# Designs tried in a protein design run: designed miniproteins, single chains, continued (2). Part 74

Each design is a single chain, and the fold is of that chain. pLDDT is the mean over its residues in the fold that is shown.

## One batch from the design tools (miniprotein)

Design m6719
Fold by ESMFold2-Fast:
Structure m6719 (fold): chain A 96 residues (1-96)
Amino acid sequence: DQLLQQIQRLSRQMSRVARDLSRRLRRQGIYDLSGSMQGLSVGFDYVSRTGDLDEAIRLARTARRVADRVRRESDLRDLADRLRQLADQVIRLARQ
C-alpha cells in the first residue's frame, strides 16, 4: 500500500528529527521538551515499523504542538519547522 509506505517513510524521518531535537534540548537544559521529543522519536519509530495509521495521526498532532513550543522556547527553529512540516504531511496523507 503506497499510502502506508509513505507514512512509514515520513515516520522514520520524524523519529530521527525528534531524536536530534531531544539531544539538543537536553544539552540546553530544556528537559521537559527533550523528554517529549524522546517520546515522539520512540513513537514514530514504532509507526515506521508497523504502519499504525491511528498512532501516526495521534503522534503527528502531538509533534505539531511540541514543535510549536520548541520554536518559541528554544533557538532550534529550523529543526522545529522541519518536524512541523513532516507532521503536516502525515496528517494530510492520513486524511486520504
Scores: mean pLDDT 89

Design m6720
Fold by ESMFold2-Fast:
Structure m6720 (fold): chain A 78 residues (1-78)
Amino acid sequence: MAAAERIVERIRELAKETGISEQEAFYVLGAAILGGVEEAKKRLERIAQRKGISLTPEQIDEAAKKAEEIANEARNAP
């Protein structure tokens, strides 16, 4: 239970940091689970572009890495 609650909390943080919705942050997590940091980065860039959110390359890289960390936590949770 603690791991699931932490994942939800981190996804909410990702949404707040990037300005995307919680649902869109879950889509970025899904991309990280399926294709790692590069897929998460592509999905975040696409969402940001469509919503007119101005994110620096550094912010996109940081957010994508956080999504991959959350994906790894979910994958490796006993």
Scores: mean pLDDT 80

Design m6721
Fold by ESMFold2-Fast:
Structure m6721 (fold): chain A 77 residues (1-77)
Amino acid sequence: MKIEADDEALREAVLQAIEGLKKVHKVDVTEARARRDPEDGRLELEIKGKINGEEVTFRAVTDAEGRGLAGGRPRKV
């Protein structure tokens, strides 16, 4: 599993999101990325994985304080 995060706090957030997704969606996570938007400090999480062999991407966006702006939902691309 490949994880990219700008700092340790973002890495921890990614790991927690992965645990939640594995519990709810039973996803096999292949890649995860977290970054802080330089304009507004917004946190963006992108988690890629497979459910039953099919590739899925989950995205979640929070503001700088960690308040959810958009929920992460499974999306087939």
Scores: mean pLDDT 68

Design m6723
Fold by ESMFold2-Fast:
Order: C-alpha cells, then sequence, then structure tokens
Structure m6723 (fold): chain A 59 residues (1-59)
C-alpha cells in the first residue's frame, strides 16, 4: 500500500517530503503519475519504478 511505497522511496534515497510529493503525483492524475514514474525510471531504473507503482496501487 501507500506506506510500503513510501518506505521504498525512502530506501531509494528520497527524503520523506520528496517521497510524499511523488505519491501525491501518482494520485493527482495520469500525466503527473507518468512524469513521476519517468523520473523514478531515469534515476533508479524501470524495475524500481514499477515496484513503487505496484506498492502504491496495492491495498
Amino acid sequence: GREEALAALLALGYSERQAEGMLAAFEENDVSRRVALAELERHHGRAAAERVAALADSI
């Protein structure tokens, strides 16, 4: 869930504020979500981006 996605972002080196902003972008709209995922993929790779998205989308 959201807590696991937050923990994963913190493990990637993001601050709590940055991680919360990233998760808010996932919830705002499809464009913001795509931009956030592209940033994660660019810095940490596709597998890390997909894992964060899957955790954020899970119950």
Scores: mean pLDDT 81

Design m6724
Fold by ESMFold2-Fast:
Structure m6724 (fold): chain A 85 residues (1-85)
Amino acid sequence: SAAEAAERARLEARIDQLIDFLKNIMKESKNPEIQKEVKKAIDKLNQLRAELPQLTVEEARRRLDQFILDEVGKIGKLLAKEKLS
């Protein structure tokens, strides 16, 4: 449906924005722990993007939300720790 196509395009845009954000962190940080976790996160987002055509919109949304809670949350904590050091 048009509504599903629009939501899928929005999910793709969100994934692309997150990948770009993470690539910028990779360029700016000299911390090997942050670089390792960011690379892992980018790889997971690229995998999710590749799987989008085979996923329902609900599954894709749940996977992206879980990714943000787990991977982006972890990177955020590492960045905060680096700034305090």
Scores: mean pLDDT 85

Design m6725
Fold by ESMFold2-Fast:
Structure m6725 (fold): chain A 63 residues (1-63)
Amino acid sequence: GKEEAEELRKKAKEYFEEAKKLYEEADKLKESDPEKAKKLRLEAEILEGIGLIYEGVAKLIES
């Protein structure tokens, strides 16, 4: 129901916030440590993908 959808959206938001933080950290490291920057970007992409799955499921449950 709506409450379950809200919990899933909250979970999605947490993943998006963590992904954003990793993208920002990766951008800061792109010149000094390009290998670490690349790894952080990959981690951010994975977390963003998980967040999108949670948001998608929330939309299906709310419908």
Scores: mean pLDDT 87

Design m6726
Fold by ESMFold2-Fast:
Order: C-alpha cells, then structure tokens, then sequence
Structure m6726 (fold): chain A 71 residues (1-71)
C-alpha cells in the first residue's frame, strides 16, 4: 500500500514536470524534479522510517510544484 502511494506521487510529479516544461516555469520544473527524486528514493531505500521521510519530502515538493504552476 505504501509503495502504491509513492508510485501515485511519482506519476503525478512526472505529469507536473511535463506541464512545467511546457509552460517554461523554472521554479515548477525544479520542485517537480525534486518530488520525482524523493519518490524514487522512497521506492529504493530499505526501512519504513527512511521510506516515510522520503515520501513526505516528495509530497512537500509536489505541493510546491503545484503552487508554482498555479501562479
């Protein structure tokens, strides 16, 4: 279940990255890329506490990317 949540965030972040690149929004590109990076780390590291930390970071950057795109 946790893995599915991380995979959903990764897909959403990848779509936001496409949108940010289409709009030329450098800030949104940066935040979307960070969300992707942390989501990938969450899928590859061992141990639930570390996975949760990376998942929370991915969520934080995903929200920042959304806000940057909305502006």
Amino acid sequence: ELKKEVEEILKEAEELLKQAKEKGNEEAIRYAQLAIDYAKKALTVPGVPITLEYLEKAKEYLEKAKKALAE
Scores: mean pLDDT 80

Design m6727
Fold by ESMFold2-Fast:
Structure m6727 (fold): chain A 69 residues (1-69)
Amino acid sequence: GAEAEELRRRGEELIRRGEELIRKGRELIEEAEKQEPVDLKLLLEGIGLVLRGIGLIFEGELLLKKAEE
């Protein structure tokens, strides 16, 4: 029904957003590691984005699972 379709759309959106945050976080980590000395602030910002992205993917996967029920 409409609820299952909405859960699927929201789940897919969260997964896409999470994947984008992980990509951006990895780019920041790589940029931080190119600095001498290492840019610890930029490194921590990148790590934070990766962790947020993982959380969004997990939430999205839970919504997709609910849509299949």
Scores: mean pLDDT 87

Design m6728
Fold by ESMFold2-Fast:
Parts: sequence; C-alpha cells; structure tokens
Structure m6728 (fold): chain A 57 residues (1-57)
Amino acid sequence: MSEEELKAELEKIDKKIEELKEKIKKEKDPLEREFLEGMIALLEGIKAFLEKELEKL
C-alpha cells in the first residue's frame, strides 16, 4: 500500500469513527450503543495499525 493509499484509508476510518460517535450520542438502546462502541474500538485498532505502517514509509 502506498503512502497516499494509507493516508486515504486513515481519512476514511476517521470519518467512520466520527459518524459512529454521532450515532452513539443519539442512540437510546443500550445494546445498540454497546455494538457501536465495539465498532469504534475495532476501527481505532485498525487506524493504529495503519498509522504504524505509514511511519515505516
């Protein structure tokens, strides 16, 4: 993956994390909130991995 592709993926992940955070603010179902929080944690993990890959370039 090129530096440009890594940066593009990081931007997409940041956008998805922000979308999920906004959904959590409006979500009243505890089970759905837990699911959304889990998705954010997964995306943050992927972001951390991609940031490490970008640092190697």
Scores: mean pLDDT 82

Design m6729
Fold by ESMFold2-Fast:
Structure m6729 (fold): chain A 80 residues (1-80)
Amino acid sequence: MEEKVKALSPEERALAREIAHDLVRAMIRSYLEEKGYSEEELAEADAIVDRAFAGDPEGQARVNELLKEFEKYLKEKFKK
């Protein structure tokens, strides 16, 4: 529920953000691994996710782009 999420304490919000960071990082890494990206490229993607969660607008834009690509990939993979 959005209301419950909005009512989270600062400590609970920090924990939720840490979980979201780990999930986004894992999601992007798995997507790029399936596409055959190198370990160096995967490490750069991890760094971009870390920067995005640190509040870097450029990193946030790139992460949003990668998540949209991942969503499109999943939709195409499961559509016949």
Scores: mean pLDDT 76

Design m6730
Fold by ESMFold2-Fast:
Structure m6730 (fold): chain A 54 residues (1-54)
Amino acid sequence: MEAEKAEAEGEKAEAAGDNLSARRYYGLAAKKYAEAGDPEKAAEALRKARSLTE
């Protein structure tokens, strides 16, 4: 739930062109997915955060 909320906020920020906020939310989602025992989703969220810094 918390990880899903962070990911949704990241997508919303990305759609608004706020790459800094999107990156922060994707980073938060990655941390929460890792804490929930989902390293695959955590890795995907981190990848999205990194893609926004290019």
Scores: mean pLDDT 79

Design m6731
Fold by ESMFold2-Fast:
Structure m6731 (fold): chain A 90 residues (1-90)
Amino acid sequence: MKTKVSSAIEYVKNNPNLSEEEKKELIELESRLLILHVTLGLLDAAISFLEKFKEDPEYQKEIEELKERKKEIEEEIKKIEEKIKEIKEK
């Protein structure tokens, strides 16, 4: 994952058809997308761990809060992916 993102950033940086402003925006969006995917993976791991203790009402509340946060992150990922697509299709 990190190697793939580094390669994507280098590709954007070295693309002569993109303006400096477009390159900066794409690098920022790609970097944010990586952070959000890592966060999503950590939330999935935390939910899976806590679901082993789902009979405890305290952990049930924590699981629901993490699931809500996961939905928020998934929607943000979709918005960033659309922005990246729009810039690349210019």
Scores: mean pLDDT 77

Design m6732
Fold by ESMFold2-Fast:
Formats: C-alpha cells, structure tokens, sequence
Structure m6732 (fold): chain A 88 residues (1-88)
C-alpha cells in the first residue's frame, strides 16, 4: 500500500509577484518545488514535519507552517490545494 500526499499553495506578494510551493509525498519519496522569488520560506521545518508521518494530520501541519510563512510576507490571494490518497 502506497500513501500519496499532495499540497500546493499559491499566493501573491504585495508587489504583484506570484509565488507557489508544491510538496508531494509518494511512499518513501518526498518532492519539493518552490517558485517564491524574494520570499524566505522555512522549508527545513516543513520537511521535518513531513518525515514524522505521512498522514492527513501531517499535511495540515505543513499547510499551517507554510501559511504562517506566507502571511509574514503579507501575501494576498492565498489558495490551497490538498490531496490524500491511499493505493492498494
């Protein structure tokens, strides 16, 4: 059984620059993609949370950390996409 977790956050900086963070977890593999010019996102703490448990609760904790980091940069138009899937 493989667990699939997906989180994508999109937002707009005060200067109109669009930012995006995407995290995928597939079994034992973690893929992280960041397009956030001029934003300091705490990805090390985010990945540490992911490594503890591949559950919906972990995905929520990651979402909260990323939202807090985005809010510190005064972003607008925050959009969140989440997916949790278990395959047999």
Amino acid sequence: MKEYLYLRLKAVLPNGVRIEVEIRFEGDKVELSVSAPGVNVDLENTLELYNKSATPETLRAIHDVLVESFEENQVTELESEEEFRVEE
Scores: mean pLDDT 62

Design m6733
Fold by ESMFold2-Fast:
Structure m6733 (fold): chain A 73 residues (1-73)
Amino acid sequence: SDAFLESAFARVDADGDGVIDSETELRAFLQLLGFDPSDAEVRALMARFDTDGDGRLDWAEVRALVAELRAAA
């Protein structure tokens, strides 16, 4: 559910800035959702959805990423 996604996002966004700013945080978020991505998969997802190359994913980018992973299953 969206509430679960928001809760998982808030849990890894420890500083409350509204972004996921590392591969480690993205991996932790995906693991909370029940995915088990490899380091290579996390890097590929970050690169694909981080369209401006700043190393940060906002909530809209994270939602798009999760939607793609769910569609691929």
Scores: mean pLDDT 77

Design m6734
Fold by ESMFold2-Fast:
Structure m6734 (fold): chain A 80 residues (1-80)
Amino acid sequence: MPRIISYDIEIDIGDDQTIVTIRLTFSDGSQAIITVTINGGDSNVNVSIDQDRAIVTVEGNGSRRSILARPNSQQSVNLS
């Protein structure tokens, strides 16, 4: 599995939901996008990335999800 060499995190806080968009670049030049929708506008959002294992962990509004980032993929996840 190629490692993550760079990432960009965009957090868009709305009244009813927070949308976290994570754009990833891997060591082989491939890319992935992970979009996480968190229910609730007042979100304490924490994002952690394990670059060697390609695992993205998103926490918000008392919920946590770990996502395996796959090269050349677009993934969408909902947190309640």
Scores: mean pLDDT 82

Design m6735
Fold by ESMFold2-Fast:
Structure m6735 (fold): chain A 107 residues (1-107)
Amino acid sequence: MAPVRVHPAAIAVYDRLEKENPEAVEKLVQEGLDILRKKPGLTPAEQAIIDALEKGGTPEQVRAARTVLILRILASKGYLTPDEIGEVLAGVSDEAVEKAIEAIKKL
């Protein structure tokens, strides 16, 4: 299994999302996991997310994986574009980060 790539930006975003709405964070993570578990033919990146969460990744890998799932579900609901997910995870767009934080506050 390839390890989940941990970026400090993804961890920082997770900590902010959980602080703003921990109940929504848990709900969106579970929704994202349920979608991946039912999906035929996972990508290596999607398999790495499941493995980090279910097979005991490090705390940093778990937070990064949970952030990816949250952002994917927010994008599916129209709060973010798919491109903005990559920008948030790479820490290259404060605007995309604030959009994610504002979305989680409203849930």
Scores: mean pLDDT 80

Design m6736
Fold by ESMFold2-Fast:
Structure m6736 (fold): chain A 94 residues (1-94)
Amino acid sequence: MTPEEIEELRAAFSLEGPERNAALARLYTRLIERTAEELAKRTTGPVSLEELRRALALMFAEEMEEQGLLPVAEALRAAAREGLSPEEVAALAA
């Protein structure tokens, strides 16, 4: 995570209810997309960008569930099944 992403994360956790859920879902969806692209560029084997994105989405969904952020977890699981934009995932989490 970049310092800017850490600050966005802190700001999101300072919000409450649907606004916090939407902000977190948007942030994590952007982070998943960027991380999947960077991992795909660094791999020497046949790895699908979509498989990496799905795996990361499920990993973050599990973390959100463990933290009690169920709406965010469910939105990220939906994103893992479907190719959703950060704004679409944010709308599901709100």
Scores: mean pLDDT 78

Design m6737
Fold by ESMFold2-Fast:
Structure m6737 (fold): chain A 68 residues (1-68)
Amino acid sequence: SDKERARKWFEDVLKKTKNKEEAKKQMIRLAKGLIAAGFDPETVLEAAEEVAKKYGLEDFIEEIRKAI
């Protein structure tokens, strides 16, 4: 599903970045790109939220929402 693909891509971002602020910027960039590509914004936000919670980065959720 689109949600599962988005979750995998958000996880890949967090696995590849070592800096919290850079990870946040890359998650926002990815979220904007997915929405521009035709993904449902609610689905993208849900995927980002689940990944952020898994990695203990709940603060990212509100910043991503504000940036989208």
Scores: mean pLDDT 83

Design m6738
Fold by ESMFold2-Fast:
Structure m6738 (fold): chain A 100 residues (1-100)
Amino acid sequence: NADELLEKGKKALEEGNFEEAVRYYEQAIKLDPNNAEAWLNLGKAYHKLGRYDLAIAYYQKAIKLDPNNAEAYRNLGEAYRKLGFTEKAEEYDQKAKEIE
C-alpha cells in the first residue's frame, strides 16, 4: 500500500539511494495521488538529486494538498534559494515560520 511504499522510500532517501526513493514515491502517488506526504518526499528526493525545478513542482503539489505543511514551505524556500530566487525563498521561509 501507499504507506509501506512511503516507508521504503524514506529508507532509500536516508541511505542516499535517491533514484530508488523516487521510484517508491512515484508508486505511492499512483496508489494515492492525494497523499501530500508522497508528493513532499518525491520533491525531497529530486532536491537531493539537484533537480530543484522538479522539487519545486512537487513541493507545490504537496502544499496544495496540505497547506499547513511547514516542511514543504521550508523546502520550497531552499530550492528557490538554490536557483537564485532569494526573495521568493524568503517568502516561503516566512510562511513556514507562521505555520510552525
Scores: mean pLDDT 89

Design m6739
Fold by ESMFold2-Fast:
Structure m6739 (fold): chain A 86 residues (1-86)
Amino acid sequence: MTLILTFKNVDDKQKQELEDLAQQYREKGYDVEVTIEGDTVTITIKNISVETAIGYALRAIGLGLDGYKVEVKIEGDTLTITIDFS
């Protein structure tokens, strides 16, 4: 599966934390791409397990329950999670 994590309305500190997270996944052998466009950070992780993808979806739902604006979408072999910090 492919996991796409989109973070909106991020500050410079959150951008650094997300880059550090992406580097951790690269160290685990994942194919990780990071795109930064203004205050939006998109992290794409390829070749993840279904179990790992489900874990991220559940964590994203938890953030939504905690009051963050969260969207979770599955299309084919791609799981997209959008988190808005506004």
Scores: mean pLDDT 80

Design m6740
Fold by ESMFold2-Fast:
Structure m6740 (fold): chain A 60 residues (1-60)
Amino acid sequence: DERRLLLLEFRKMVLEAEIWLYEELLKDESLPEEKKEQLEKELEEAKRELREVEEELAAL
């Protein structure tokens, strides 16, 4: 299960980078409301996926 551990760690790193990017984009108050709503939805989804990956890592 070394391969599974490495894949989960890699996925965690990617999700953390995506969350950081979405949070940076959302700091721009001049964004159209529709784009802000879409980015907030994507951010919540990425945070949920990160939590699932962290739970899988904790179960190993």
Scores: mean pLDDT 84

Design m6741
Fold by ESMFold2-Fast:
Structure m6741 (fold): chain A 68 residues (1-68)
Amino acid sequence: KAAEAAKLILEDPLIPDEELAKKTGLSVSTVRRIRQVVNAALAQLKAGRPIHPELLEEARELGILDTL
């Protein structure tokens, strides 16, 4: 559910939050939070850096750690 939303964001970064909420059954606010964590983690990885521990903790709480 949360991991599915994270995967969809990784495959299509332009997918709207409302569409993700419909596909996953999550609230729009939860989807928005997942998007923030995914985008921050991707930015760090693209810069050639490991994902920061703070982002890993947030990803774990959201249930999306395995997606990152």
Scores: mean pLDDT 79

Design m6742
Fold by ESMFold2-Fast:
Structure m6742 (fold): chain A 69 residues (1-69)
Amino acid sequence: AQELLNEAGRLVREAEELEKQGKLEEARKLYDEAVNLIKEAAKQQGVDPSGVSRDPEVMEKMGLKVLLA
């Protein structure tokens, strides 16, 4: 689970940088990949994967919830 959350964090940071460059489609793709990794980490820990979204704050809160499970 931690490895999936670390990879999701990396993808979020890369997506934020792409957004700053105006590459919105590429950024969206990376956010979607990060969301999928967080959902998989939640599933592995028996945490409800609902409520995760492409919002970085929501993703961080879900990651913390998964780590505490």
Scores: mean pLDDT 75

Design m6743
Fold by ESMFold2-Fast:
Structure m6743 (fold): chain A 83 residues (1-83)
Amino acid sequence: MEEKLKEGIELYRKGLEAYQAGDYETAVRYFEKAVELFKEALGENSPLVAEAYGLLSTAYRKLGDIEKAREYEQKAIELLKKA
């Protein structure tokens, strides 16, 4: 599982770089892949999954996809309540 976690962290960092550059479509793709890897490595309720959901929410808002932004915001909130 350490390889999945390492790959997820790398994709998460690439997502952050894309987000900071204003490339929200690329950021979303990296964060979605990072979430899948974090779930496999750490489980669905991990803090890293919650953080990635929060960033997906903000990135989707920047893209104007308000429905997806709300979905990811709710997912992040529910995970943070369980911590």
Scores: mean pLDDT 84

Design m6744
Fold by ESMFold2-Fast:
Structure m6744 (fold): chain A 58 residues (1-58)
Amino acid sequence: MEEQARKDYEDLLKKISNVTEEERKKAEEFVKSRGALTPALRDSLLRSYLISINKKKK
């Protein structure tokens, strides 16, 4: 179920970074714009994107 993938993604975001809801939406849009990603690549890109944002904030 795609619902489970979304839940895992949400949990992952909470653990990775102190991210805002806006940043989560931006990350999702970024990944969607890539199109042909496997779930593993999608998660990897999301993590990298959010870590990058979090480091800039710190």
Scores: mean pLDDT 64

Design m6745
Fold by ESMFold2-Fast:
Structure m6745 (fold): chain A 88 residues (1-88)
Amino acid sequence: SRAEELAREAIRIAREAIRLALEAMDLASKQKNIELLNRAIGAALQAIGAIFMAELAIRKGDLEMAEEALRVAREALEQARETLEKLK
């Protein structure tokens, strides 16, 4: 279904966001940059939330929830990328 396709994409994007956020957290910690550490933590938490929303959307066949999960996953990825870029 379309809900399943969007939810699977949300999970894929959210997993990448978590990967980048964890790298950003490691770099921010080493640089003692509390601001960027907090941003990276926020991105990871948003991405985790998107995964749970996407999994629920699959179980319920909920298109609106799948679209929201994808939106949150994309925002988390952008936040993680921007934070990581500032640490390089």
Scores: mean pLDDT 92

Design m6746
Fold by ESMFold2-Fast:
Parts: C-alpha cells; structure tokens; sequence
Structure m6746 (fold): chain A 67 residues (1-67)
C-alpha cells in the first residue's frame, strides 16, 4: 500500500522504499531522501500536495499542530 504509493510519488521502484512500523502505535514511517523518518500518511500527503521530496522543519512544525 504505502510502498507502491510512495514509489509512484518518488519516481522510483517499490523495492527502494524503506518503511518501518512502530510496534507501540502500529503507525508506519517512511525514510525520505535525506534519511529522515516521517509518518507514512503525512509524507505521502506532503509530497502529493507540495510536489517535493523534502519536508522542511517549518512545514513539519506547522503540520504538527494539526496532528
């Protein structure tokens, strides 16, 4: 699910997408091109809306208020 969606957004292969599941919450995280981990749902929405692979600290803090 997340792997295929992210591969399409990142213009890469599904096998190249690194995804981890938090054992406490069950939430999935994805690794961005800079090696940072983000909530998969947040990152997919961010890339889709902004058209960039990089999440800025300013945009993360702004969206943190809505999470």
Amino acid sequence: KYREELAKLLHTRPESIEIRTDPETGKKYVKDVNGNWWLADFYIEYVREKGTLLVTDEELEKNKEKL
Scores: mean pLDDT 67

Design m6747
Fold by ESMFold2-Fast:
Structure m6747 (fold): chain A 75 residues (1-75)
Amino acid sequence: MEFERFLEQAREIEAETPSGIPVERLAGSIAATKAASKVVEEHKDVTEPEEQEKVVERATEAAREALERFRRWVE
């Protein structure tokens, strides 16, 4: 499952570079970043500034939704 992969990735990062950040928080950040990056990549051909601003808003919402879904899955 995708969320298990984020937890595994977070554990590996923390093991190699100890930051003191809870693994669940780090995994949530990874999930949010992946969701935002996917939206940006899907709209990479958007060149108009107004449309680029909407892509940023959509990426931000995708990141928020991914974080909320991850939190519900963990909790």
Scores: mean pLDDT 76

Design m6748
Fold by ESMFold2-Fast:
Order: C-alpha cells, then structure tokens, then sequence
Structure m6748 (fold): chain A 85 residues (1-85)
C-alpha cells in the first residue's frame, strides 16, 4: 500500500520516492498514515545509525509542501528521538 511504499522509500534513503509516496498519501487524505510510516522509518534508521540519512529525507519531505510530507518528516524526527533520547 501507499504507507508501505513511503516507509520503504524512507528506509532506503530515496528522497524522490519518499516525496512521491507522501504526495500520493496526501491526495488520498491520509497524513496520519504518513506520520506513522515516518515514525517507524525514523526508529529503524536511528537503530541502524543512519540519522544523517533520515534527516536528509525529512528535509526533502518537509520541502514537498504537502500535509502528508510534513507529517512524514515530523514522524521521522520523532522516531529518531525515541531511539536516541
């Protein structure tokens, strides 16, 4: 589904694919799912030591100008914080 595509793109560090998936979730009216995908991806990336990659993807998602993109970016950063303190 769209949330899985967003999660996979964020974990892969594929900012373009992440923005495209967030845009699709935004069109579907699902910013809450974008946040949850971001939260889970942020936790996974932080546990892998890929905090810089997660922050770069979060910046691209925030720059997308969509509610789902901003929600996913917030999720990524919140997920990192849950793992790193």
Amino acid sequence: GLAQALYDAMVAGDAEAAVAAARALDAAGRPGLAYLAGLLAGKELAEQGKVEQAEAVAAALEASGTAAGRAAAKGLLDGIKEVTG
Scores: mean pLDDT 88

Design m6749
Fold by ESMFold2-Fast:
Structure m6749 (fold): chain A 82 residues (1-82)
Amino acid sequence: MEEIKALAEEVIEKAERVLKKVLEDESLSPVQFAAYSIRATGAIFEAELIVRQLEEGKISEEEALKRLEELGKEVEELEKEI
C-alpha cells in the first residue's frame, strides 16, 4: 500500500513537472499547449484515481502497480515530445 502510494506521488510529481514545463514554454502552438496540458493533468488525475480505487478495495495492489507503471511511461513519453 505505502509503496504504491509513493509510486503514485512520484508519477504525480513527474506529471506536475511536465505541466510546469508546458506552461512556461512560449514556443508551443495553441494546439500543442492544449494537447500537452490535457495529457499532463490527465496523468495526475489518473494516478489519484488509482490510489483511491486501491484504498476503496476496487482494485488489487498488483493492478494498481501495473497501472501506475504504465502511467509513468506515458508521462515519460510526453516529456520526450515536449
Scores: mean pLDDT 84

Design m6750
Fold by ESMFold2-Fast:
Structure m6750 (fold): chain A 86 residues (1-86)
Amino acid sequence: SVTRAIGLLLRAIGLNIEAALYARAGDAEKAAEAGEEGARAGEEAAKLAPDKKLEEQARKVAERGRAAAEYAAAGDTAKAAEAALA
């Protein structure tokens, strides 16, 4: 349903914000974890999206979470924070 897709998209956005906050605090492990969860929530939102615009937005949010997780896993917390909020 639209409601479920939107709920997952909001969860993904919240997790990306959490990833950015952990990254800014220098907690690379928690930033990577939050980014990975945000990416998964965004991908699930994209699968449930009833239209192309919502699907595209959900995929972009998922890509931000994934990029944040990859930078954080590499120890680059500054780039992780930037990627999470892009």
Scores: mean pLDDT 89

Design m6751
Fold by ESMFold2-Fast:
Structure m6751 (fold): chain A 60 residues (1-60)
Amino acid sequence: SMEEEQKRLEEALEKNRAFLSQFLSEEDVEIALKVREIMARFHKLSTGEVVPFEHVPGKK
């Protein structure tokens, strides 16, 4: 389900951008999203699956 993974990642990124912009400056939002993107890519490469941060229980 590559297309579904791509969609989930895109939606999570958009939601995270909107969410983070409530608390962080534009610069910090960019940094946070970049970090999340890198972590998501790493997870996908290691496990073959991407967990949308937006759908994570807020912690673990």
Scores: mean pLDDT 65

Design m6752
Fold by ESMFold2-Fast:
Parts: C-alpha cells; sequence; structure tokens
Structure m6752 (fold): chain A 61 residues (1-61)
C-alpha cells in the first residue's frame, strides 16, 4: 500500500539522518513528498502522525 511505502521511506529517512548522510536524506524526503501528494486526507493525517513521532524520537536522542 502507499502507507507501507511511506513507512518504509520514513525509516530510511531516519537512518540517513542518524548517519549524517544529508544527500541521501534529501533524496528520500523528495520521494516521501511525491507519495504524500498521492495519499488521501486520512492517510496524510497518518503520515503526519508518523513524522511527528519520529521527530520526538530524534529530539529525545
Amino acid sequence: SLMDQVRALLEQFREALLAGDEARALAILEEIRALYGQLSPEQQAQADALLDEMGRELEAA
């Protein structure tokens, strides 16, 4: 599903950020943005919640 693709890309994005790979992180972010535009409003809300959760995890590190 599109949401499974978003979840996989968010995990890869997190890994790229932790590795300090800015170029890889930016490339993944563009892929996430492209998929986000294809999501329903309900799926966009789920994606937003996942991104917020990741942000909290990174801030806690």
Scores: mean pLDDT 81

Design m6753
Fold by ESMFold2-Fast:
Structure m6753 (fold): chain A 104 residues (1-104)
Amino acid sequence: MYRVTAEVRVTGKSPEDALAAGRELAERIRQAAESAPGLVDSKVTIEVDPEDPRVVTVRFEAVFESWEGAGQVIQALADAVREVAAHPGVTSVEMEVRVEEIPP
């Protein structure tokens, strides 16, 4: 099995821009995980930074039976980040992705 963990930090020009971008990213990733082959479990959470509400972090965790599903979701994450980073209300997007092979 493979665990994919991703943390995407979106900085917007306003709190509203950041939250809208974070929600779009979370929805795109949720749909990608649900359509990916061999999905065992998935979770997406959105957190607004309490010290700077223009910063929104989207956290994603999913477990797949095989690399095919994990690879598909990683590609979808990269595509979603590219689209969100192009939004005029978004200042920056930072992504950290970790992939771990876990015992069955």
Scores: mean pLDDT 87

Design m6754
Fold by ESMFold2-Fast:
Structure m6754 (fold): chain A 55 residues (1-55)
Amino acid sequence: GAAAQAARIAEARAHAESNPELKKILQEIADKLREIGDRIQEGLEKGDLSLARLE
């Protein structure tokens, strides 16, 4: 989904980033986006879209 794709982009940018503060921020964004993507996928698999809406 879009959240999982955004997480991959943020993680790739964090990996390439040389500024340690920005690298940390990008990694945290990637981590949160992966969590959102996982929750959306879980909600869809269980047929409960309310889980996807909570994230």
Scores: mean pLDDT 73

Design m6755
Fold by ESMFold2-Fast:
Structure m6755 (fold): chain A 80 residues (1-80)
Amino acid sequence: EKKEAFRELQEAAAKLIEAKKALLENPTEENLEKLKKAVEEAKKALEKFKSLPNKTEVDKKFIEEVEKLIKEAEALIASL
């Protein structure tokens, strides 16, 4: 189900962006844990989506964007 995996990845990416913003605005333990959970969720959704065949160029660009978001979030977690 490519459409469902794509939606799951979109939702995970949105949560990751939101959690990163929350942590940058207020660096609390709660916001740090929220970001860590969002990173794990995004990694799982990304792996699932990457496992599916027949990637379009749009799909490939979206994968690259989410991989970048995950790396940026992990770097932020490591810096705090």
Scores: mean pLDDT 84

